# Designs tried in a protein design run: designed miniproteins, single chains, continued (5). Part 23

Each design is a single chain, and the fold is of that chain. pLDDT is the mean over its residues in the fold that is shown.

## One batch from the design tools (miniprotein)

Design m16776
Fold by ESMFold2-Fast:
Structure m16776 (fold): chain A 82 residues (1-82)
Amino acid sequence: SLKEKAAQAAQYLIDEGREDEVEALIKSYFKDEEERNLVLEYLKSGKYDKETFKKMPIGEKLELLRQFLEEAKENPKEVLES
């Protein structure tokens, strides 16, 4: 699912030292602190195969995150519970 791919992409970016970039992107979509923290907790809890994600361009990983955040921005709780 998109939410699983987004979590895996976020975790890879965090492991590669891009946590600040991931957090800044989430902050741009969520003004509410509680909703922001809920999304951050979900994305940081992901597990991924390093070899598979190493082959995916950084721009594509960031695009997966943007697509997920666009879907989640109206109702993050509902999207995360699905």
Scores: mean pLDDT 77

Design m16777
Fold by ESMFold2-Fast:
Structure m16777 (fold): chain A 80 residues (1-80)
Amino acid sequence: AARRAEAEAIEAELQERLETDPEFAAFFRAFSEKQAKTPAKSEAEAAERLIAFYEELARRGLLEPETVERIRRLLREALA
């Protein structure tokens, strides 16, 4: 139950950033285009790339570190 609520909260937070922050939107678009050109070979690889992407956003100040940790936990739980 808590996992679904947290996933929805994270998704809403990311959607808000995508709508209100043009730099975040541009970075997300570039990531999506890169993924489309070089698809991940496994769900694990896709999750690792996504985690690395959000860590880079946090490093650039485009995303809160706490949000990255929540995403990382959720993705690792999904892979386990």
Scores: mean pLDDT 76

Design m16778
Fold by ESMFold2-Fast:
Structure m16778 (fold): chain A 106 residues (1-106)
Amino acid sequence: SLEELIEEAVKHEERVTEKLLKWMEENNFPKEKQEEVRAMHERIIEAIREGDFDLAVELHDELIEFIEKLIREYEKDIRKRIEGEAFLTLHRMWVYEFRREAEKLL
């Protein structure tokens, strides 16, 4: 059902938020930037809860662009940058898949 898909998507976003923020904290990203990332994720979760997966994807693309810029600015270790970018790529694929599944239920 659409309700079950929304619940699954919200839980996924919450887990991704926690993992990303932990990674940022462990790699000494500025606290202010961590708070901006948390706020952006909260907006995405709200869009998902409202069933607006098109808005969720749009907001998520903005979040990915923002985090990629932060990784380039604050992370100088090439291996750690690759790890961060791989994590973001995998998460993006999941969000697009949730939207595709939602479209089938509407």
Scores: mean pLDDT 81

Design m16779
Fold by ESMFold2-Fast:
Structure m16779 (fold): chain A 97 residues (1-97)
Amino acid sequence: SWIDRQRAKALSQTRSDENRALVQQVAAKAQEIIDIAENNMSDDEYGKVQLMVSSHFQGLLDELRASRSADQQRAVLQQYLASMEELKERVIRLSKE
């Protein structure tokens, strides 16, 4: 899947086992969001969710590449994980309408 490719790219940019575990958590949340949208939303809404998740991964890759230390990467990954959790809650709410 494209999420598997983005996960692999992010893993190649990470500098510690802790950060690699966070990358896997971000990828897992992204997959959950895509699955919820695919099963519960219109094709147009699903397409918008795919674009949002894709843009989020591109942002993560850019910030990981720009990071100068493992600690900086950890802060970036924690921020993106929190943003993915917020996006999941929003998609769940929209899917109930």
Scores: mean pLDDT 86

Design m16780
Fold by ESMFold2-Fast:
Structure m16780 (fold): chain A 70 residues (1-70)
Amino acid sequence: MIELPDELIEILIENAKKGAKSMPVKEFEAQVEDQIAYLKERAEEYNNEELKEKVEELIKKLKEIVEEKK
């Protein structure tokens, strides 16, 4: 993925919040960590500043959702 539209970012965050409500903490944390690892690999591969910035913002929000669930 070379582009991350804001609408997709919002959908991913909303889905993560729903997952946090329905999944056990340990399972949810593992799933989010896998997603974060994938996003980091993709951002590094493309070496695109705008994409890296959007990916880092998404990762930050996902980590915040995990911490709030704890």
Scores: mean pLDDT 74

Design m16781
Fold by ESMFold2-Fast:
Structure m16781 (fold): chain A 76 residues (1-76)
Amino acid sequence: KSAAIARALAETLRNAGKPQEVVDRFLAAADDKEKLIELAREVGGEKAAEHVRKALETDGGEGARHLRLAANEILK
């Protein structure tokens, strides 16, 4: 699940024009949910970290919504 979320975030950030270095960092965190949450906190703040945590804990539409909110915080 963390790998799927990391790939979806990386794809969204790449499509939004974030540097490949940032995209690669999310892909590198795909195997560790805590690393993924900490990376989101580093680049997007506490709100991004919380949305990634919620996306990891929820399925379907709510999980997808939190993933979009995390990406929005990172893109600020």
Scores: mean pLDDT 79

Design m16782
Fold by ESMFold2-Fast:
Structure m16782 (fold): chain A 99 residues (1-99)
Amino acid sequence: SLDEELLKKGKELYKKLKDALKKGDEDKAMKYLDQLFDLAMEAVELAKRGEVSKETAKELARLVVEAAMELLRHTEDKEYILKAIGTALRGIGLELDME
């Protein structure tokens, strides 16, 4: 299913991000975070269209949070990253809380 494909891609991006951080490659970790965020936003749009579950979109958003927290543990620019992530996650939350 498309839900399973998106979750598999999200989990692989999260693994790649953690591996990049273990190697000290913060630039690659940031690129994987951006790709994971884009995937979560795609899942939100697909969920709005009824093509994937809202649960799949929420799980991908959770992976974005987890990836961001891992990046924060390895970087000195914590305040900047936290602010950027907070803004992005509020956007995802508002889209998923559609009445």
Scores: mean pLDDT 78

Design m16783
Fold by ESMFold2-Fast:
Parts: C-alpha cells; sequence; structure tokens
Structure m16783 (fold): chain A 94 residues (1-94)
C-alpha cells in the first residue's frame, strides 16, 4: 500500500501552477470526504463519467485497485495521486 503511493508520487509530477492548484483542490475535497465533489471536478477536467469515478472511490477494496480503476477510466496519474494523498491525509487525521 505505502509502496504504491510512494511510487505514484515519484512518477506523477504537475508541470504548471494551474495543474498544481487543481491537484491541491482535489486533495482537499478527498480529505474532507466530499466524494461527490471530487467525482464532479475530475469529470469536468477529464470528461470521465462522474458516476464511474464515484463508484470506484466508494467500492475499491485497495489503493492499487483504485489506482488501476481510475487509470483504466483515463484519469491522468497526477489526478490519481492527488486522490490517494487526500485519502491518506484524512486517515492520518483520525
Amino acid sequence: AFGVITKAAYEAKPLTPEERALLEEIERLVFKGDIDGVAELISKVTGVDPEEIKRLLETAKSIEELYEGLKKLGVPPNIILAVLRGFYLSELAK
């Protein structure tokens, strides 16, 4: 689990200030548990169905399954990383 996140973090680098701001917003929404907001924002940026994104966020049994599922839907690695970071920050705050 931790190894997968560390590898994804190293490989997924935002290139612009605008991309960084978007990723920080996704991370914040995930941290707050706003799954609907996350799915809607990712859908707006990527064109992926928000219901498919929401289903993966709610039903994935592992971080690896969530990563692979989002990747198959065509979600960029940098956005997937923001989702995973927000989730881990939320768990650490409990």
Scores: mean pLDDT 74

Design m16784
Fold by ESMFold2-Fast:
Structure m16784 (fold): chain A 62 residues (1-62)
Amino acid sequence: MARGVGRVGSVVAEAVLDGSTITVEVHGEGSEEEKERARELAKRDAYLNGLEQLAKELEKLK
């Protein structure tokens, strides 16, 4: 599983990528735009961490 975090102001979003499913939880107080942005950043971070895990497996095959 890969995880990601997005922060905008006092809003923090946490994403968990498990196979084809992504789950996002948003914490803190902020505008709708801040919450949406935090979700986007958390999802992006989770996908990037997933790609890093794959790259690390490929590294072992060299």
Scores: mean pLDDT 79

Design m16785
Fold by ESMFold2-Fast:
Structure m16785 (fold): chain A 83 residues (1-83)
Amino acid sequence: SMLDLVKQTQDIITQANMYTMQFQREGDQVGTDKSNQSVKQMNAQYQKMLQYKENGDLQGAQQSLQETKQILEQLKQYMEKLK
């Protein structure tokens, strides 16, 4: 459903913001810069999703969620290399 897509996108953005806070606490400037850029890109996708929601475009909303998931995956790959 559209509400489910919106919620999933919000949850992903919340996760990315948590990573940004973690990198800042650890003094990881590279991680902080990467996560800030990821959050900026995710927020752009979230704004597109809200436009798709207004237009009833479920396929467009699904595409925005998929783009957001890809951004999170790249950020998680950076996190895994630090462990």
Scores: mean pLDDT 86

Design m16786
Fold by ESMFold2-Fast:
Structure m16786 (fold): chain A 74 residues (1-74)
Amino acid sequence: LPSVAVEVEPDGDEVRVTVLDEQGREVASLRVPKSAPPEDVERRVFELLVEKAGVREDEARLMAEGAARVIAQL
């Protein structure tokens, strides 16, 4: 898969994290509570990116950190 994007969508008391391919198609997704600790969010997003989306660990780490930061501000 050439490139992926991570989208963060508030949904009530949860946040949906979606991984999209270059065509905007959903590759993987997960839901986390808005109250989840940032380290737990980062870990779960990292696992999603590596295990379900095939993203390299170095790139997945940076993307997961970014997603956790966005979610913490919601």
Scores: mean pLDDT 81

Design m16787
Fold by ESMFold2-Fast:
Structure m16787 (fold): chain A 75 residues (1-75)
Amino acid sequence: MLVGEERKLPKDLKVTFAELPETEGKYKVTYVIKSLTPSGEELTLKVTFSLDLTPEEAKELKEAEKKLLERVKKE
């Protein structure tokens, strides 16, 4: 991946938050970023984190993810 002067989001950048499956009190968070290449192919990047969250922290994370998702959809 090359470093560019401009930090613009690619056209059709889609950020999908959350598989937040509850597994024995643990939450697995997966961020999926999809973009189109200049050749018209879809590029998918997955980043997965495993977090030990309380129910309160999980609620805050879900709210933050919703806000970020809305911002990406609006752009």
Scores: mean pLDDT 56

Design m16788
Fold by ESMFold2-Fast:
Structure m16788 (fold): chain A 116 residues (1-116)
Amino acid sequence: DDAEIRRVAEILGVDPQAIRDVLSGKSKGSLREQVAAAYVAYLRGLPLTKLVSPVAQAAYLQLRTGGGLLFMLAAGEISEPERNRVALLLARLDPERLSAVTGQPVRRATDAEIAA
């Protein structure tokens, strides 16, 4: 249902419709909207193929494996600033999952840290 979309939208300060548009392929969205859509896809167990942008794919793979950001950076699919921004947004959404998949303690990012 839409409860997960609304919750993720509230945490990252994005429009719930923007998340739906990224997931349906109607919009690429902002980097923040792409990360929000990737997290919803992860929570719902949707396949990677639902995510079109390299940023969204990197976020999804990071949540699944802990290596997605480094893999996509090494492949030249995302930039270093994009990698750093995605890591921060994911730390706001799910630091416990990031700690589990990376084997490193990840603290929850603050609203101030993700504001730009």
Scores: mean pLDDT 88

Design m16789
Fold by ESMFold2-Fast:
Structure m16789 (fold): chain A 78 residues (1-78)
Amino acid sequence: SGEVVVERKERPDDDEGTRRMMDLLEALSSAFLEAGLKEVVLTAEIDGGTYTATLRRSVEDGKIVLTISGEPSTYAQP
């Protein structure tokens, strides 16, 4: 049992739906670690938009680092 660090890669153009998916992955991070998962992709459809976020696990200096990143919504065009 090492220390767990959560790192979020937020973009200036991330919409609220993408950020909510990132929040959900962060909340579920302990369950994903217990399950031994190295990568999780979460996709949800909300009111005509599709929102995707990814969680990846790495190890640095004996610490578990969880990196969370989002993808642009197909609903919100740049």
Scores: mean pLDDT 74

Design m16790
Fold by ESMFold2-Fast:
Structure m16790 (fold): chain A 109 residues (1-109)
Amino acid sequence: SAEELQREMSRIALETLQKLSEIVSPEVLAVLERGLSHLLVELVQAIEDKSSLESIKALLDRRMQRIEDEARAAMEKEGASEEVKNKVLSLLREMQKEIERAIERILAE
């Protein structure tokens, strides 16, 4: 159901934000929180609109790329190390895979 998927995606995003909060500044965390909030709203809307699995996946990929780009820009402005940037991007990519698996599991039938 759309409600089950929304709860699962919100859980995945919250767990990722908790991990990110340990390695990024509050300023970078705010950028990530805003981006992820917008992503979840758009994904829920696409699911409610009965968009195709392919379309929903394309939306996830496009919005995640924007979130990664905005996070990189915010971290670069603060002079964050390459190690921190790589950890953040790794966590975002793992989150994207978990959300994609949840979408496929709940909507692919």
Scores: mean pLDDT 87

Design m16791
Fold by ESMFold2-Fast:
Structure m16791 (fold): chain A 69 residues (1-69)
Amino acid sequence: MPLSREEIKRLIMERFGLSERQAEILAEAAQRALAGEDVDVDELARRAGLSVETVARALAAVFEASEKK
């Protein structure tokens, strides 16, 4: 079942301790990726003020949660 934007934001904030602004940027990108759109992890890291590693880990956690329903 698809995750809502609110569920994605909560997951990111709870698991990674990110701000609401950072979680919003990543949640929007994660939703686009789940819809089959390409996302640039380096661009997301710049926009969110995070390391590429942190962004990649956050997106991976969202994708895993989405795949498991």
Scores: mean pLDDT 79

Design m16792
Fold by ESMFold2-Fast:
Structure m16792 (fold): chain A 55 residues (1-55)
Amino acid sequence: MERIRRIAEEVLARLRAHGLETPEAVEAEADYLVDQGKLTPEEGEQIRRLVLEAL
């Protein structure tokens, strides 16, 4: 499975566990991962899109 899809699934699961299934929470998580250097800005944008599509 592609790394980006796996990370999107992990983000979605984490947001659901916290009861935070909002566009704002998705954006904050993607920005956090980019800030931590775990994702490039482009990858963060892809993650945000995939998670929003799954809400």
Scores: mean pLDDT 79

Design m16793
Fold by ESMFold2-Fast:
Structure m16793 (fold): chain A 75 residues (1-75)
Amino acid sequence: SLEKLSEESQKAIREVGKEANENNLSFEEFVKKVLEELFKISEKDAEIVVEILLESANSEESKKEIEKLYEEAKK
């Protein structure tokens, strides 16, 4: 769960969420920005978020997209 993340990581997710709402970001753009911000703070927290997203994914297509976004954000 997100409770395993640091306060800084949780704050970053909330701020990206506000930006996503303001700029009408797609789910893919939102997830990518979250992962990019988390990699700047803690690689471990980014990995935890990816695990949560993969567990929550309801299709193989969604899982593959999440894995792709993770690799793109890691750069």
Scores: mean pLDDT 81

Design m16794
Fold by ESMFold2-Fast:
Structure m16794 (fold): chain A 85 residues (1-85)
Amino acid sequence: SHMEEKEKRLEAVRKVLERLGLSQEDIDRILKMFEEGKPFKEIVEELRKLGLTPYELDLVFAARTYGGDEEKLKEIEERIKKIYE
């Protein structure tokens, strides 16, 4: 369902932020911004304040867009990695 896909996308974002070493407090704050539909620019500014690189920002937004499909997300993450290597 649409709600299940949204939940999977938010969970994929959580997993990326956890892999990047963010605190639970920062993860919950960023996820709330996505859930509330905060502007892309505002979310990017907050993630940059947390020290995320352009590569890591692309991983977060890949999870937000493609996180409803685990196989597709893995493919996109591999493509992003190749761009920054």
Scores: mean pLDDT 86

Design m16795
Fold by ESMFold2-Fast:
Structure m16795 (fold): chain A 80 residues (1-80)
Amino acid sequence: SMAARQAARQELQQLIVRRLKEVQDNGASPEAIEDALREVERRLRDLVERGLISEKEGEQFLEAVRTALRSLQEQARRER
């Protein structure tokens, strides 16, 4: 249903925001980045398997997260 798909996208966005904040709070360490990516990848795979997002949408979300993580890592390097 459209409501279920919207709820899934909202939950995914909240997860991404929380994980990105955790990465920032941990100084964008390689370990924190890896843990965040693994969690997001797992959640995206679950949503695709449940038919709540398409495989293409999942890949687009994952690329957006990778881009955000690269930005946080670069910012952390400049602040040190």
Scores: mean pLDDT 84

Design m16796
Fold by ESMFold2-Fast:
Structure m16796 (fold): chain A 80 residues (1-80)
Amino acid sequence: SAALARQLAEYLGLLAELAREVGFSEEQLEEFFLRWGEIWERTGGDLDAFLAELRRLLRELGVPEEAIERLVARLEAVRA
């Protein structure tokens, strides 16, 4: 839907900002975007499930916990 497309675009903007902040390598960026797409499709618009899976992915990729929580807070603000 148009609403989901808009939410995805805003989320991608926040992800690009995170990637700049934590200095993802090209390999980490490829892995992140591939798995992000899989999680987004699998959770089917369930934002709480999406955010739980996102936290898990970011931890696996070695993102600091403070950066994870900052991103999640901003993603939740987009939901409101």
Scores: mean pLDDT 76

Design m16797
Fold by ESMFold2-Fast:
Structure m16797 (fold): chain A 78 residues (1-78)
Amino acid sequence: MKVTITLYFSDGSSVVVELDADTADDIVMGVSEGYGLRPGQKITHIEIRTEGDRSVAEEAAKKLEDLFKTPVTVTVVD
């Protein structure tokens, strides 16, 4: 499924990662790679937008909230 992840950082910058994901772990990996593009910055918010499975996106959101201790917003587009 197509997924767009937006990472917001404490300095006001953002990173957008677009990927094709089949699992929640694919989405988590995408966030980790995007986070690696801003070393030393703190994530303040994560947005997940997908045209696919809400349950996969919500599972990823829970894992990301536990990992990064930041709010995650999920948007599913039909």
Scores: mean pLDDT 82

Design m16798
Fold by ESMFold2-Fast:
Structure m16798 (fold): chain A 106 residues (1-106)
Amino acid sequence: GIDEAIENLVEWLREHAPPELQERIDKLVEALKKIAEYLKKNLTPEERVEFMRKFQEKLVEKIDEIRKKKGSKTPPTPEEFLRALAEAIAEMMKELGFDVSVEDLL
């Protein structure tokens, strides 16, 4: 499966995002499933660990950038977390050779 931190973020988004964002969450979940199947079929266990490490680093960096812009008193919104996740997914899918943009996932 996908890394537990990413799965936890998806669960948090489903609980806290308004109904209008739920369809976008579904698109991201389908993209994550596509990544997971690709990793299972095409990468060694060691290559999968390295891929997931890069994915987590990209996601954390995007979330940290949002936090820096908003300051310590204002947490990121569900929309901002959703966008950060979509951007990280698009970048990682591109590394796997998929032609996917952020707009395709939102």
Scores: mean pLDDT 81

Design m16799
Fold by ESMFold2-Fast:
Structure m16799 (fold): chain A 62 residues (1-62)
Amino acid sequence: DQYQAQIDRILAQSTLTPAQRQQAYRDAVRAAQGFRDAIGADDSMFPPLVYLFLWSEITYAS
């Protein structure tokens, strides 16, 4: 999936430690899952949602 490559890239580009990157990813996945469940989103929406939430988490974690 193209969004997995984008997720990997943003994590690699961040100034966060590996532990902080792992936490940001977990927080993004949880947020994306909650949003998907609330709106009944298609699986095709999940990777872009993870990417958007990950970007937000990294911005606040940095």
Scores: mean pLDDT 71

Design m16800
Fold by ESMFold2-Fast:
Structure m16800 (fold): chain A 86 residues (1-86)
Amino acid sequence: SAVEEEMVARAKAAIAAAPAGAELLLMASNRLSQESLDELRAAARAAGKTLHVSLPSSPLDALQLVLVAVDAQGRMTALLHERVPL
């Protein structure tokens, strides 16, 4: 969907903008497509960053994506928090 494509585009931009050497934690609705997940993993690899993906058991009523970075000093930065009702 256009909404999912926009969320993925914003997540890719956030991954690219994250601090060098950051560990990235992606918490996404289990409704996010495998293609979108693969695209985000590829973007993280291209940026030289490690991406950990968690797909919690979410209700059917929302598409959600949260991205958090943890830098080499242990500082956490919320990079993206997107929520769209279905």
Scores: mean pLDDT 75

Design m16801
Fold by ESMFold2-Fast:
Structure m16801 (fold): chain A 70 residues (1-70)
Amino acid sequence: MDAVVEQLLAEIEQLKATLSTLSVEQLEQLLEQAKGLLEQAKKSDAVPQEVVEALEELIEAIEEELEKRE
C-alpha cells in the first residue's frame, strides 16, 4: 500500500510540474477528473490523508493555472 501511495504522490507532483504546458481545455478536463477522484477518496476511510491533500493541492494548482489564462 505505501509503495502505491508513494507512486501516486510522485505522479501527482509530476503532473503539477507540467500544468503550465497544458492547454486550457486539457486543464479543464484534468480539473474535472481530479475533483471526481477527490470525491471518491473522501468517501473512503481507506484512502490516506496524504493522497486527499495531494489531490486538493493539485486541484488548487490547476485552478490557479486556469485563472492566469483568463
Scores: mean pLDDT 79

Design m16802
Fold by ESMFold2-Fast:
Structure m16802 (fold): chain A 105 residues (1-105)
Amino acid sequence: FDSPIPGKYIEIRGISGDADIEKFAKELKELAEKYGKVKRIKVHKNDDGTYSITIELESVEEAQKFMDYLKKNYDGSTVNGSELSILNLGEPIVESENTTVLYES
């Protein structure tokens, strides 16, 4: 996926539908809070049965630091057999009926 412009949103894709998504999101929140202020966490259920998590940080610099951590620790990692894809985004994912807000500050 081409992401030419760094932003304050981190999206993690390819999370297995069998994963404990709420636990995974809470662990990601705790990790992200070490790098900056977490503004929002959203979970989206994809048509293929996988989940995507979007984390909003207060600044682009905080999101980039968290992205560097995720690349080092989760690059090519799998959760319940599904390979994770990690993206830094300039814009939030649009909410739908399949989107749940797990955290909002």
Scores: mean pLDDT 72

Design m16803
Fold by ESMFold2-Fast:
Structure m16803 (fold): chain A 96 residues (1-96)
Amino acid sequence: ELEELAKRLAERMGVKDPRLLLEKLEEIARFLLEEAQRVVEAFPEDELARRLLELARRALEAVEAGPEEENLTRALRAIEEAFRLLEEAAAEEAAR
């Protein structure tokens, strides 16, 4: 469900209102794309970095395709997985 995905992602990001998250999906997707590009530039052979870039691109493409539930759901899933990968990378860095 779109609402459940939005609520879960809002909780992960510390956003109290999931509706604000939906209104800011394009900004969030663009932010993730910029961050993913920085990570790939620093670590061009890292499979995780390349996957993050792919997910960020998918999220932005989905948002740009239109405000239909299918497109928003696709964007939210891609953003959620991108944050999961970023959390994994941060945890591995902290374990050094």
Scores: mean pLDDT 75

Design m16804
Fold by ESMFold2-Fast:
Structure m16804 (fold): chain A 79 residues (1-79)
Amino acid sequence: SMEEEALKKLKELVEKGVKEAGLDPEKYSLGKLVIATGRVSSGSDEDIIKYLKSHNYDVEGVFKELLELATGEKVEYEE
């Protein structure tokens, strides 16, 4: 489904992005970062999908927001 594809893509982007930033992927997991936004009560896949839906499934935009939150600064993320 669109929800499952968006969730999978976001998980892959966040794990790669936090590792490339030199951060611990267990400490800066997708679920923990989504909780840290204050927009959801848990880091469950269901809550992450609801968060993605609230952002019109803008996976790249959500990824950049979460990576900026993880680093504590505004990050320009390029391939």
Scores: mean pLDDT 78

Design m16805
Fold by ESMFold2-Fast:
Structure m16805 (fold): chain A 82 residues (1-82)
Amino acid sequence: NNEKDFLALEYAGKGSEAEKAGDLEKAVEYYKKAVELAPGWPVLRLRLAEALKKLGKDEEARKVLEEMAARSPDNTVVRKLL
């Protein structure tokens, strides 16, 4: 689905720019939209979890990583972040 994939990349880019600006709340909002558009991309969930941890939302971050691990159980990078 080309439209969703492209839009997910745009939201991920906006999330990255929000992180660079120090706006972690905006970064989380953008990464959540990116994950909704491309739920199978583990890198988007990883970025969301990292932004949530920076906000001190450790339980939410952990749940995002658990969902990522459940979707890609053979991914050793995901397992190291839990």
Scores: mean pLDDT 78

Design m16806
Fold by ESMFold2-Fast:
Order: sequence, then C-alpha cells, then structure tokens
Structure m16806 (fold): chain A 70 residues (1-70)
Amino acid sequence: GSGENGAKTTYQLGLDGDELHAAGAAAGGGYYMGRLGDFEMAQRIIDAAREAGSEEAARGAELGFELGAK
C-alpha cells in the first residue's frame, strides 16, 4: 500500500514497523505530543511522515496533536 514510506514514521514512534498501521501510529504519536505540549516533536513526526512520502500519516499526526492539545 501507499504506506510503505510511513514505516519510518511508525518505527520513530516506537512501534513495530507495520506499514499498514503507519497512519494510526502517527495519529497516536501526535496525540501524545499534544498531551505533553511538545510542538517541536509533533512537527518532527509530521515532517518525517511527509519526507517518507506518507501524507496520510502526516495528516494523522496533525489531527492527533490537535485533539491531544485540547
């Protein structure tokens, strides 16, 4: 699937690198960073997902962060 480059993002979130779950993993990581108020780490997760070519994972991280920060 088009989550192949998302495996790097999943690995960076401390999960076993299952490309099928990259978007979910990124959303969870973003949420956690939102709860911590760590804008810099959240942006790094988003940037890593985009650099890896996974826009869905990047969007997941962004939405997760917004929800966690509330």
Scores: mean pLDDT 67

Design m16807
Fold by ESMFold2-Fast:
Structure m16807 (fold): chain A 80 residues (1-80)
Amino acid sequence: SEDFKELLERAKKLLEQGSDLEAILNAIAMEAVRLGIPLSEVIKLLNLNPEQKKMLSEAFKRAEETLAKAERRKAELALG
């Protein structure tokens, strides 16, 4: 939760500066999916505009796919 809070604070600062958000939103999405935090809660915490909400939604889909593939690989290694 502390790592997640640090990512949120970094994202807020980047939002304020008008900086590229793609990398930080991908990091937030990965951590949120691992912690079971829903997309709607992250949107609320960051107060995102419609374009940024779309970016975060796409990041969540990528994070879910990445974690699903990692779990599948762990299962394959456990069986062989």
Scores: mean pLDDT 79

Design m16808
Fold by ESMFold2-Fast:
Structure m16808 (fold): chain A 76 residues (1-76)
Amino acid sequence: SLEDWTGYSRAALVGAIREAARELGLPLPPEELLDLLAFELLMPTVDWAGLIRKFQLPWSVEDLRRLRERVRELLG
């Protein structure tokens, strides 16, 4: 599961994404995509451009990089 793979609860992961997006002034994608994004953002290797195209994310590659960095900081 996402929790087994990352060591964080789904609530903690999704909460960190919401908070990071709020702090960075980024719009949130639909709620149903947050679980998939939590999984993908914490992968050691990510095709950022591919994620944006596949899910039509309202973010640039640079936005995703900053979001990932802030999510990691919030999770500790």
Scores: mean pLDDT 75

Design m16809
Fold by ESMFold2-Fast:
Structure m16809 (fold): chain A 69 residues (1-69)
Amino acid sequence: EEEEIKRNRAAALFGQAYQDALDAGLSPREAARKAMETAVEQAKSEGDEDLLKYAEEIGRRVLAELDAA
């Protein structure tokens, strides 16, 4: 249950940061990198190792998908 909450929160943090970066004029690849960085920094500030893990996983997955497109 808590793992699901943390996974969902990581996805929400990434998604919000990604949208904010796109709105700021970044390319999708740059926005994904910025979103991963933002979500990871948030997780580190909270000391949440699971949130950090999920943020990194989501960011790497999205970046790999964009690079393959």
Scores: mean pLDDT 82

